# Designed miniproteins, single chains: the designs that were tried, part 68

Each design is a single chain, and the fold is of that chain. pLDDT is the mean over its residues in the fold that is shown.

## One batch from the design tools (miniprotein)

Design m2504
Fold by ESMFold2-Fast:
Structure m2504 (fold): chain A 59 residues (1-59)
Amino acid sequence: SDLAKAEEHIKLAEASTDPREQAQHYGLAALHYAKAGDTEKAKEAFAKAAEYQALAAAA
């Protein structure tokens, strides 16, 4: 369930063109990956969330 939720948020982030929305979805994906115990994917999603959050702040 948490893995499925994480994958859904990754898809929503990839479908968005708004860096703020992308950051939010990557952040939620990271949370769900962490809850599922997938620390590697959680770290990757957190890194993406930080990247898009910085991009949103610069816009």
Scores: mean pLDDT 85

Design m2505
Fold by ESMFold2-Fast:
Structure m2505 (fold): chain A 86 residues (1-86)
Amino acid sequence: MEILKAEVSLLSDGNTKVTVEIGQTGEDGPAVTEFSVDGAPSQVFVRYLKKGERAVFEATFPLAGATVKITVWRDGEVVAEATVNS
């Protein structure tokens, strides 16, 4: 699996929104995607992706200007990582 795009934006209410696009470049299977920021609980999303499919995940944190770490797992292994800052 690959992170194809990762973006973060500061919303008018002071929350941080993060969006990531994941591509399945290997065999069919679950994309487990975690968004983590310092000072807030991590958010984890799971979606089954067939080879060549893409999925968009979004998370919102009640923090302004957060640095968001994105980690993608498959079969208990980290297969992709990105860090984005608003």
Scores: mean pLDDT 80

Design m2506
Fold by ESMFold2-Fast:
Parts: C-alpha cells; structure tokens; sequence
Structure m2506 (fold): chain A 100 residues (1-100)
C-alpha cells in the first residue's frame, strides 16, 4: 500500500542518515579516509536502493534516496577539505557505480 511504501521510505531514509552520521564520526576521528567514506556510501546506497525496489517503492522515492545519498556524500567530502574538482570526480564515480 502507499502507507507501507511511505513507512519503508522513512525507514530507509533514517538508516541512510544514521549511516552518514557514523561515517562522519569515523572520518573526523581519522579512522577512515574520504575515499573509504565514499566507497562505503556507494555500497550502502546500492543496498538501500535494492531494498527500496524489493519493498515496492516508487521510482520517485528511489530517485529521492539516490539524490539524498549523493548530496550527503558531497557534504562529507566538502567538510573533509576535498577540493571542488575532487568532489565532482568522486560524485561522478559514485553516480556511475550506483547506476551500473
């Protein structure tokens, strides 16, 4: 149902937000590199999209999950001191891997 789809969307969105927060903490503590954070965001985003499709979420909701994850990743890289060129390259690579 649409209510079930909305609940699943909210659950997945919350999980992505929590995962991103944990990565930011690890990055700030020097436990992972920016490249490792991007790789983990890519893998988690793919898993989240697969879960969304399996739960019958709309393409619009899946696109929102994808775009939100990309924007969060951009924010992580910016905060970590990555240059605009490095951010754009990492995001392009992330988009390619998610869409493959």
Amino acid sequence: SMDDQRQQFNRISHQITQFTSDLVSQLNNGQISPDQAVNQMVDFTIQSIDQARSRGLSQEQIDQIRDSSINMTRGILYSSGSSQDQIDRSISNMRSRIDS
Scores: mean pLDDT 88

Design m2507
Fold by ESMFold2-Fast:
Structure m2507 (fold): chain A 81 residues (1-81)
Amino acid sequence: SPALARAREHIDRALQALRDGNYEKAAEHFEEAIREALALPDPSEGARLIMSATLLGVGVAIERNDEKGLEAVKEAIKRAL
C-alpha cells in the first residue's frame, strides 16, 4: 500500500538522520513513520512496523553509543502516541 511504502521510506530517512547526528530530523521521520503505521488498515502490520522502527532506531543508537539518538527515538514515540 502507499501508506506502507511511506512508513518504510520515513524509517529509512530517520535511520540516516540518526547516523548523520541530525536528531530533530530523525525524530520527525520516526514520528511520521509511526503515524503512517497507525493509519494502516491491518493493526498487526502497523504494530510490526512500529516495533521494527523502534528496534532499528534503538539499535543504531546503541551501536554508536549515541544517547541523543536514543532520546530522539523516545521523543518520536511520545509525539506519535
Scores: mean pLDDT 87

Design m2508
Fold by ESMFold2-Fast:
Structure m2508 (fold): chain A 55 residues (1-55)
Amino acid sequence: SPDDLQAQIAELEATKARLRAELAAETDPAVRADLQQAIANLEAQIAELRAQLAS
């Protein structure tokens, strides 16, 4: 349902915000790279769910 999709998007946005905060505090280049990849993957998932919601 649209409400379920909105709830999923909200949870992914919250997770993304947390990972961005971790990235801002992180100094290890390998961990930073992993966090950047995780954030990019979440952004792709959010975009796909938003596209489904717009349909």
Scores: mean pLDDT 90

Design m2509
Fold by ESMFold2-Fast:
Structure m2509 (fold): chain A 78 residues (1-78)
Amino acid sequence: MSPQSYLGAAGQLGSQASPQYTQQYQNLRDQAINSLVDGNIDQAVGYGQQIVQLTSQSDPQTGQQVQQYFDDMVNSAR
């Protein structure tokens, strides 16, 4: 899968776990995708960690799944 696909899945999973943060997940996902397009993997990972933290505050189990998507994204982007 493309790195953008993993970020899309992570943002969607986060918004399903915490619908009140849907707009924030969309903003973080878009910023992470833009960072990947610009070749800034470290910045994309930073935004990804914010999605993990936001999800984990509401649902730690879903937060672990989102973390797995970011690990997969980083591996596919290298």
Scores: mean pLDDT 75

Design m2511
Fold by ESMFold2-Fast:
Structure m2511 (fold): chain A 71 residues (1-71)
Amino acid sequence: MAPSNEELTLEDLQELTELSGEAAQLVREALESDDKEERLKLLEKAKELYREVGDEESVELVEELIEEEKK
């Protein structure tokens, strides 16, 4: 467990919320798409956005979706 003394500001929380919302929208669009290639592109984009916000749980979820799509 890494110690962190960094406090998130309201501005940081708003930015993270917006990026998380965009990533969630991309996952939704991927799940609604009937094109495997399009789904992979959307999921990879969502993974990068979740990584930018530090949401490791969502990154792992999207990585699992990508692996299932490649099978």
Scores: mean pLDDT 75

Design m2512
Fold by ESMFold2-Fast:
Structure m2512 (fold): chain A 66 residues (1-66)
Amino acid sequence: SESEKLRIDELYGLAKVAIEKGDLQTARDALEELERIKKNSTDPEVQKYAEEKIKEVRELLEKAEA
């Protein structure tokens, strides 16, 4: 649904800002919520969109923790 996609966008934005500020715990919490949306959604488009954002956040976290 559009509401799920908007929530994904919010969580993705929150994760990016948190990483830039060095708040890795907030970024991890946002990542967990993205993974929860993907798991609980019945919409394949929402699942795919969440997966793309999950991958991007994971890559940003790996670089920030290096």
Scores: mean pLDDT 86

Design m2513
Fold by ESMFold2-Fast:
Structure m2513 (fold): chain A 55 residues (1-55)
Amino acid sequence: MSEFAKEAEEKLLSSPDPLEGLKNALEVAKKAKELGFEISEEAIKALEEQIKKLE
């Protein structure tokens, strides 16, 4: 997928549960980073911390 950021946003906004949205965004962001997309470590860390707080 060439539009990982767009898909991550769509998943996050369309999720009925904010926790599920954050988990989906984190998974997509991690995959995008692994594939060489410019995903900041701060963004991934922020998502992980938000998930941890809501968990």
Scores: mean pLDDT 70

Design m2514
Fold by ESMFold2-Fast:
Formats: C-alpha cells, sequence, structure tokens
Structure m2514 (fold): chain A 55 residues (1-55)
C-alpha cells in the first residue's frame, strides 16, 4: 500500500543515519514484531516509532 511504502522509505532513511549497533537493534526489533504481528502495517508503524527513538 502507499502508506506501507511511505513508512518503509522513512525507516530506511532513518537507518542510514544510525550506527551499525543501532541498525542491529532495529533489525532485532523487526524480527520480534514480525513474530508477534507478522508482515503487517502495525509491524511497520511500531518499527518506525522505535527507529525514530534511536535516531
Amino acid sequence: SPREKEIEKEIGELMSTLSEEKRQEVLAKLHALMEEHGHTLETLEELLAYTKELA
């Protein structure tokens, strides 16, 4: 969806500004969220919020 694509782009842009250690934290959070919610918009929105806090 357009919203999913927008969120994925923002996460990618934020991740490019992070240290390698913080990028690994984002990936670990993604794995945890995918286990809980699957590949859903909720997973992407929560991952975006987490990534913004780290940036």
Scores: mean pLDDT 82

Design m2515
Fold by ESMFold2-Fast:
Structure m2515 (fold): chain A 63 residues (1-63)
Amino acid sequence: LEGRILRLLGQHPEGRTPREIAEELGISVSTATRHLRRLEEAGRVVSRRVGKRTVYQNVASLE
């Protein structure tokens, strides 16, 4: 699942919200959020606030 999240974020260098990731991958928002937090702790994604939303980006897309 983490590999699918990273691939999706790599295809969208501007980032995606947990809801957008959940909808694209057919999983719950809770599942997406849990895996995103683990990936952020591992240094593989970063989160940032864009307006009223939290957006996650694959660190490889920030080159």
Scores: mean pLDDT 79

Design m2516
Fold by ESMFold2-Fast:
Structure m2516 (fold): chain A 77 residues (1-77)
Amino acid sequence: SAEALAAARRAVEVGLEAVRVAKTQEGINLGIAGALLGIGAETEALLNPDASAEQVEAMLATARAGEEVGREGIRRS
């Protein structure tokens, strides 16, 4: 799904930004966690082009969770 892939890549971008701006170890850890969730969702989206609607929704949920974790990392910088 193009939507799942886009959401996953956003989570990776936000997670990496959290690592980049981090002034604390907590900010770094949350940024890494957010990026890893995004990478997981991106990998699943790329490996499963015939994903069901239920599988796409699960990928989107993982990607959105990753973005939120990354945003928390930025706040904790």
Scores: mean pLDDT 89

Design m2517
Fold by ESMFold2-Fast:
Parts: structure tokens; C-alpha cells; sequence
Structure m2517 (fold): chain A 80 residues (1-80)
């Protein structure tokens, strides 16, 4: 349990760093890895919500408005 949560946090950090550098493909890849790990730990995890927000931002910067909206909705659902 703890190892997967730590690994998910590490992928989220890599995704944030990539997003800040404008490397949107790397941000998407790392956020998707974080989602997979976070889902295995807790499907209602705050880490999962953070990963969806990062995906939404990366897709928005790539001009994929439909995917950006999809992941924004998924994050909003987890926050309530």
C-alpha cells in the first residue's frame, strides 16, 4: 500500500515538473502512471484528483479541449 502511494506521488511530481517546462507529453505520461497507481490504492484518492487536474492542464496546453474537459470533470467528481 505505502510503496504504491509513494510511487504515485513521485510520478505526480515528475508530471508537475514536465508541465512547468512545457513538456506536455511527458506530463501526460507521468500523470497516467500516477493514476494507475492511485486507483490501485484508493479509487477516491486525492492523488487521483491531482493527476486528473495535471492531465487536464497538459491536454489544454496541447489544444485538446475535449480531453481537458473530461479530466476536469473527473477531478471535480472526486472533490464532490
Amino acid sequence: HMEKEKEAREYLQKAREALLKGDYDTAIENAQKAIKLAEEVDPNSPLLAEAYILLSQAYLMKGDLEKAKEYTRKAAYLYG
Scores: mean pLDDT 84

Design m2518
Fold by ESMFold2-Fast:
Structure m2518 (fold): chain A 59 residues (1-59)
Amino acid sequence: SKKYEELKKKIIDYLKKNSDKPLSISEIAKELGISKSTVSKILKELEKEGKINYEGIPK
């Protein structure tokens, strides 16, 4: 859905702006106002799409 795609973009933007810090699912969830399970799902999808590596670093 459009809302889900917008969340994916927000997570990518967050990771790019915070690339100097360790990945924290809890901090991303708090910043975006969504559940940690939703963040985890999106991160796995972004890794499968080759947009981030296994450590959550943007490519």
Scores: mean pLDDT 78

Design m2519
Fold by ESMFold2-Fast:
Structure m2519 (fold): chain A 61 residues (1-61)
Amino acid sequence: SEVVLKVIKHELGLSDEQLEELLEMARRGASAAEIREFLASLGIEVTPEQAEDILRALREA
């Protein structure tokens, strides 16, 4: 859902390019741990549970 992607982008403070990388990671079968590591590299800290929720939302987009 485009609405869910916009919410994720806003809440995490992501650029369009960073959101596209997350979408590509999810399409390639990245784990929640890999999503979390990517976000940490951007200075964004999420819990393992939040990373699972983000991954699910990206897969449903």
Scores: mean pLDDT 82

Design m2520
Fold by ESMFold2-Fast:
Parts: structure tokens; C-alpha cells; sequence
Structure m2520 (fold): chain A 103 residues (1-103)
């Protein structure tokens, strides 16, 4: 499959982080691989094996969004991560992807 766009990668990573928050890291890794992001899948697997908290990963993604001028999307993702709300993380990822695609 062709490599995903930047917008598609953000949406896919939002789903992956949500799956990890739900305690489904193997499904998160498999999902990213199925979306044509083997590098992202390998990164997520390595971070899980290292015991990195998925909320901390979501905060890192939010920081990158803020640095890109997506302050509202960054704030939504941070709030979702802080709440441990997988559905809200998934939604925040979709909104960030839409904002990037609209540029």
C-alpha cells in the first residue's frame, strides 16, 4: 500500500493511541501496519515494550500539533489524554487530521 498522508497518519495514530488506552496494544500495532505505516507500528510496539504510558504519547502528539499552529486540536487531545478517554482521543485525532487536510 502507498504511504499514508500526514492527515491520514494523524487519524491512524489517534486510533492507535485510543486502542492502547483501552488496553489493546497488539490491535493498535496491527491497525497501524494495516494502514500502511510499518514504521509507526514498529515505534508503537517499541514504546509499549518500554512501558511508555499512552497518555504521555498523546501529550507528545498534542505538543507537535500546538507547534504547528493547531492550538485548539492540541488542547482537545491533551484533555482527552488527561481524562484517559479513548473515545475522546480518537475524536481529537480525527479533528486534527481534518485541520491538517484543510491546509
Amino acid sequence: MPAPSAAARLENWGEGLALMLEGRPEEAVAYLRAQGDPGGAATLAALHDAGVDPASLARTVAHGLADSGLEEEAAALRAAADAGDAAAVREAGRRAAEAIAAR
Scores: mean pLDDT 80

Design m2521
Fold by ESMFold2-Fast:
Structure m2521 (fold): chain A 70 residues (1-70)
Amino acid sequence: MLEEARRLAEEAVELLRERFGEEAAERFRERVEGLLATIEELAKDPATAALAEERARELLEELRRAIEEL
């Protein structure tokens, strides 16, 4: 799931760069990379692993919606 989120994030960044320019793409990339880093940190702790999976699922859904709307 986290790997799929990273792939969709890369796709969204490229679409944003093509349609809205480099600044918009970079801003989006920074936001998503921050979220991915948080999820990855949560995944390291067994007590928060389930929360990490839920957050990764939410991010995947948001990324799919963003790509569909672009």
Scores: mean pLDDT 79

Design m2522
Fold by ESMFold2-Fast:
Structure m2522 (fold): chain A 56 residues (1-56)
Amino acid sequence: MSESERRILRELGVRELTSLGLSREEATAIVDEALAKDLDAAIAALRQASREVQAR
């Protein structure tokens, strides 16, 4: 994954999760952990977090 792609995904992921009610620190931790694994993990983590907030 390119540095530009990683930066875009991090920004979008943090923005999405914070809009759903997570703190910036929590959102950053989730996105950073997912990006450290791979792109598929990052996408899965964002989907899961979105579903958890919607379930509340």
Scores: mean pLDDT 71

Design m2523
Fold by ESMFold2-Fast:
Structure m2523 (fold): chain A 80 residues (1-80)
Amino acid sequence: MSADEKLSAAIKEARELIKKALDYEEQGNTEKANELYQKAVDLIEKALRDYLGLPEDEARELATRIANLLKNVIKEEKKA
């Protein structure tokens, strides 16, 4: 599996974690929602560091931006 394939797999896993986080948020389970969202951010950050060689600070900032983008996309998908 190439670095691009590994990164793609990590993003897909993070997306599923964010979907679950939003489901828990809708149920009023904010604690579980926050836990799953943080796992998604951590997963993306690790993938960016491990597969793209990004410095920790840059990986953290980019991971947060990617997770926020995924959250917004998933929210729009749930409306449909």
Scores: mean pLDDT 82

Design m2524
Fold by ESMFold2-Fast:
Structure m2524 (fold): chain A 69 residues (1-69)
Amino acid sequence: STDDVLALLERLMGRDELAKLFGISPSRAALREYLNSLSDDMRKALVQATLVSVAKLSPEEAEELVKKL
């Protein structure tokens, strides 16, 4: 769900850093609106890129985690 994606991204980067990255206000409502504006494929790609870049997972490990969202 969008709330699960948002919770994961907030845990990886923090809300303020996510808001800066997206160019929006650091409110949960604004972050949820932004994520809901993305397609499922775009949201999964964003989570996968964050897992690789921030959590330092391999592309394969990141893809497996995203499949469970």
Scores: mean pLDDT 77

Design m2525
Fold by ESMFold2-Fast:
Structure m2525 (fold): chain A 60 residues (1-60)
Amino acid sequence: SEEERRRREEREKELEREIEEGMRLIEAAVEATAELGVEAPEEERRAAFDARLRELREEE
């Protein structure tokens, strides 16, 4: 039915948003590591990760 199709589409969009957020977390971590290197101080890596994650969230 139309109601069932609508509910399925809404659920799919919810799952897609969750997957996209997970992908952004991974991308932010990879990019921060690539930029600073794995041996950079924890504070610098965290700051780069946070900055990149914020950027990725704003680019939609």
Scores: mean pLDDT 78

Design m2526
Fold by ESMFold2-Fast:
Structure m2526 (fold): chain A 60 residues (1-60)
Amino acid sequence: MLPEIEVPGPDDAEALYRIAKLLVETGGDPELAKEYFERARELSTDPELQAEADELIKKL
């Protein structure tokens, strides 16, 4: 196995989650918001963020 120099971080997932929330709050495109929540879930290693994104997707 290689030394695994990759640093896991929810940076991109957190940004996508925030953008999706903003779209929902402003009455923007719900399909775009759903896509960003799904991407945030895929990129996140945080189960709490994944659960929150899933709940918000259900509301769309």
Scores: mean pLDDT 72

Design m2527
Fold by ESMFold2-Fast:
Structure m2527 (fold): chain A 59 residues (1-59)
Amino acid sequence: MELSEEERAAIAAMSEEQRQLTREIGETLRRIGDAIDEALRLLKEGASQEEADEIISSA
């Protein structure tokens, strides 16, 4: 048995608000991950750990 299109629309509307909150959390986590990746690149190039820490702190 499949859900009706009206039931799917109602579920989609409710999940939209929850997805919005999840996206905001996901964006924050992505920014932190991006900063870590950038810090690793600097460390690979011989930069100091203090410079890498500054980039992570900026995220």
Scores: mean pLDDT 72

Design m2528
Fold by ESMFold2-Fast:
Structure m2528 (fold): chain A 57 residues (1-57)
Amino acid sequence: SSAEKEAQIEALEREILRAMLEGAPLEEVRALTDRLVAIDPSLRAGADDAIARWPEL
């Protein structure tokens, strides 16, 4: 369902943000964004852009 998909995306976005704020390894952040993209492939460019905007990763 669209509502469950949106909830999963929102939860995963929060987990990605947490990992980035905690200075997690790039590989871990990429694994999380890969899960996001698996749910919604249209988010791939946005996920890559988000990682690129935080060069300290």
Scores: mean pLDDT 80

Design m2529
Fold by ESMFold2-Fast:
Order: structure tokens, then C-alpha cells, then sequence
Structure m2529 (fold): chain A 58 residues (1-58)
């Protein structure tokens, strides 16, 4: 589903930023800026929905 795709994209983007950043603080600041973008907010929300579905599938 779209939510699963968005969730994977969110995790990939966050992981890339963390790996490229010199410090956790720098990574957090970059992610905070991206969270201002509507598309990135949608990805975060989709990640939350996917997490809930995975818990149900246990």
C-alpha cells in the first residue's frame, strides 16, 4: 500500500541523514527541517500507521 511505501521512504531518508551527519544533533536538526515539508509529514504519519498494522499482525 501507499503507507508502506511512504514508511520505507521515511526510514531510508532518516537513516541516510544519520549516516551522513557528523553528530546526532546535526541529524536531528536536518530531520526537523524536513518535517516542515508536507510530504515528509505524510511519510511520518504513514510510518505510524504501518507500525500499528504490524502490531495487529502479530
Amino acid sequence: SMDEELAKQFLKEASKINNESESPEAAAEKIRELMKEPEFQKMAQATSRVGRRVAREV
Scores: mean pLDDT 72

Design m2530
Fold by ESMFold2-Fast:
Structure m2530 (fold): chain A 79 residues (1-79)
Amino acid sequence: SKEELLKKAREEVEKLMHEASLDIQRLTDEAMAEAEKLSGDPEKAAEVREQAFQRSLDLARETGKKAQELIDKAKKEAE
């Protein structure tokens, strides 16, 4: 049914967003640990944080695109 297609798409989006959140948290935690090791070099510590931030943005953007594609496909199929 139309409702089942949309429900499945939302469940898949929730899984994608959850998995991406865990990956982003891991990247952040690893970057914080590396930055702490660089406490004597604030410029390098900032670079490590910036790289993790950029990777997180890339992952968020890619996940957002996939989530939108899933919703759009489900809406089209539900027509």
Scores: mean pLDDT 86

Design m2531
Fold by ESMFold2-Fast:
Structure m2531 (fold): chain A 80 residues (1-80)
Amino acid sequence: MYEEKARELIEKAREALKKGDYEKALELLEKALEYNEKAGAPKELLEEIIELANEISKSEDPEIALRATMLAMKAAALKA
């Protein structure tokens, strides 16, 4: 259940990024990380979250870039 929701949110975040909607992509990834943690933190999903968060961190909005960087660090800590 939680793992499936995390995967769905990651896919939605990827689509939001394709459209240039960095804020929506970040919100979806933050939710995906929460569901991934509840699912026992599958490393494959953590890797996808880190990859997408690093892409969002290139946003021209410094608040979004900072939040994305923090999200990537949280996911990396769970993977370690």
Scores: mean pLDDT 84

Design m2532
Fold by ESMFold2-Fast:
Structure m2532 (fold): chain A 64 residues (1-64)
Amino acid sequence: MKPSEEEIERDAQFVRDFLEKNGLADKADEYAELVRKYLREGKYPEAIGVVLRAVGDAIDKELA
C-alpha cells in the first residue's frame, strides 16, 4: 500500500529538518526531494537508503 501524501510530506520534512539541524542545510532539500520521489514510487528500500545516507553524512561531519 502506498503511503499518503501527508505521510510522504511528513517524512520528507523530517529528513530536511534533521539535515538542517546537523549543519547539512545544503543537502536538506535534495534529500527531502529524493525521499518524496521514492515514497511516491513505492520504492521503500531506496527511500530508506536516502535516510541512512543522511544519518551517515551527519555522523561523518561530526567525526571529521
Scores: mean pLDDT 79

Design m2533
Fold by ESMFold2-Fast:
Structure m2533 (fold): chain A 96 residues (1-96)
Amino acid sequence: MAKERVVPREELEGALREATKEAGADPSIIDLARKLVEKSGADEVRITVYEDGSIVVEARNAETGETLGILVVSRVDKENPEKAAVGAIVTAGLPQ
């Protein structure tokens, strides 16, 4: 069963630390997710942790509910946490 959390950007690092611990993923993923959220200008983050240890981080605009960027940490080997597979997905972002 998936465990889903929606948190404001200010709580991002704490929520990601909990999610990576639950999934058995490497904490370096926190830095990647933080960069995605900062670059996208998102105010809200949806974090989903699946039973297989996969994590999906969705950077969102809290006012509109629009998805601005997605980071997918594909299924991680909990028995080999050093072999976490990380996939960065394209962020639409706002034009600058």
Scores: mean pLDDT 68

Design m2534
Fold by ESMFold2-Fast:
Structure m2534 (fold): chain A 60 residues (1-60)
Amino acid sequence: SKEEIEKKIKRLEMLKNFYRLVADAVRLLEDPETAERSLRRIQAEMEKLDKEINELKKKA
C-alpha cells in the first residue's frame, strides 16, 4: 500500500541521516587519510540508499 511505501521511505531516510552524521563525525575525528577511506565507503552506502528511496517514490 501507499502507506507501507511511505513508512519504508521514512525508514531509509532515517538510515541515510544516520550515515550523514557518521560522515560528519569521521571528518571531525579522523586523520585526513583515514577519513578519505571511510568517507568513500559511507558515500557508496548513501548512494545505494538514495537509489532505493527514488525507486520507492516512483511506486508511491
Scores: mean pLDDT 85

Design m2535
Fold by ESMFold2-Fast:
Structure m2535 (fold): chain A 60 residues (1-60)
Amino acid sequence: MSEKEKLLEKFKEELKKTKDPEKIREIAVEFRLKARKTLSEEEVEELEEEMQKIIEEHSK
């Protein structure tokens, strides 16, 4: 798996552990911060879009 795919998979696993909006926000901030340190700007944009979709799916 690419680093981007690995981060997305871990993000999904962390979200499955909680439905608390504050904790979800904290997890999202942590993953965005990690992505910006390890991925290219283009990959960070793609990751942020996919993370937003995952959050929307999780809230349903």
Scores: mean pLDDT 79

Design m2536
Fold by ESMFold2-Fast:
Structure m2536 (fold): chain A 59 residues (1-59)
Amino acid sequence: GSTLQKALDDLEEEAKRLGVYDEELGKLVKEAREAIKAGDLKTASKLIQEMSKRIEEKK
């Protein structure tokens, strides 16, 4: 299984639980999913890391 897809799903769930899921985070989720489908694991990883930082800053 793709560890990146799982990480993305987990971060989306955490953002919703914390009440910080907004339009910008939603766009990052969409871009990361598209990167995973394209096999661009480097871009997907960077987008997932950016999501994580954004969620952390909103805590």
Scores: mean pLDDT 81

Design m2538
Fold by ESMFold2-Fast:
Structure m2538 (fold): chain A 106 residues (1-106)
Amino acid sequence: ALQAVADELLAAVKDFPKGKPAYRVAGTPEAQAALDRIGEHVPENAVIILAQLDPHAAFGAVAYEDPEDGEVVNVVATALGPQASDFARELAASAPDIEVEVAPKP
C-alpha cells in the first residue's frame, strides 16, 4: 500500500538534485483539506517531490524526507509535466485559494 509506494518513490527521487524542489504546493486550510481527502497530511509550505510511477497513469506519487527527524512522509499523488498542470487545475478548482508551482527543470 502506501509504504510500498513510498519505497518506490524514495528510490526514484534519490537522484533529484538535493535541495531543489520538483513541485511546490502552497499550504492553505482549503488546500490541506483537499490533500487530506487522499488520506495524508501535508505540512504548510512543504516542498513536494513528484515522481511519475506509472508512465500510463495521469499521476504518480510523492514523498519527502522530514529534515527534522529524517522520517519519510507519504503525501500526495501527482505528476510532472502536463499531468502536473491538470492536477494543479483540479486542485485549484477544489480549493480556490490554493497556489501551486511546477518546479524548474531538473
Scores: mean pLDDT 41

Design m2539
Fold by ESMFold2-Fast:
Structure m2539 (fold): chain A 55 residues (1-55)
Amino acid sequence: MIEEQKKEIEEYLKKNPDTPKDVLEYIVENLEELGMKELAEYLKKLAKELLGIEL
């Protein structure tokens, strides 16, 4: 379910706050390519709010 995937993204970012911007951009691009636009937008939002990284 989309909500479980959003929770996994949040947990990933909280456990890996030092994730490089390039890696986050790669994940976003893959999610968008798979048609998972909502998850891609959620990851961008959390990266900005939790890590201070603008994607």
Scores: mean pLDDT 80

Design m2540
Fold by ESMFold2-Fast:
Structure m2540 (fold): chain A 98 residues (1-98)
Amino acid sequence: MRERAERLLKEANELMKKAVEYAKQGKIDEAMDYFRKAADLYVEAVALDPELLPEAIKNLFKGVDEIAKLLTPEQAQRAVSLGVAAAIDAVGRLLERE
């Protein structure tokens, strides 16, 4: 794996942990901001190294599940939609190589 891609994956994991922590504190706006940043970094990591796709998707949807349980139905739908969009973008980067 490329060092830069692994760094982005690690940073995305740290931002996702912050998103979950803020959601548990009821700081939903901060949680959603960190979640969005984490999702963007997961997509960038996969774009640099497609072999990271399984781990990025696993960590992204684990974050979606943990955050969605702490949100209203409307906020949860937004989080799920953002997670699905990021997953589609990541898979799209992989498919462009085949």
Scores: mean pLDDT 80

Design m2541
Fold by ESMFold2-Fast:
Structure m2541 (fold): chain A 55 residues (1-55)
Amino acid sequence: KKEELLEEVKTAIENGDFDRAAELLKQLSDEEIEELEKKYPKYRTTIENLRASLA
């Protein structure tokens, strides 16, 4: 279930759907986001930029 959310964030980023990626990131804990960044290091900068742009 947790793994499914991480995969959805990756897919949203790959599709350029940053609104969807940001929405999904709001549903994840800080620990889950850290795990996502470790699993997909190529997208770390994009994830951090999305987090910084949220509210």
Scores: mean pLDDT 79

Design m2542
Fold by ESMFold2-Fast:
Structure m2542 (fold): chain A 80 residues (1-80)
Amino acid sequence: MELSEEEFEKRVRELEQRMQEIAQEMVAQNVPLSVLEEMEEIWQRYSALATELYEKGDNNGAVKVVEEALRRIEELFEEA
């Protein structure tokens, strides 16, 4: 299903907000610095890929990449 520009912007905001919530929870729970560093590396890597897809007009692919990054970060937090 192709996302409209409005749906894309809304979805990206929701994903960014969820990422901020997870980061705050990680800090509050005193997870090891190595876990926080891995989270940042995952987010940066996937955000770069999402930006590349967005620039190519693949809004659906960009959102899926950000969703995958968030899923991996949630798994990382659950293991910490």
Scores: mean pLDDT 80

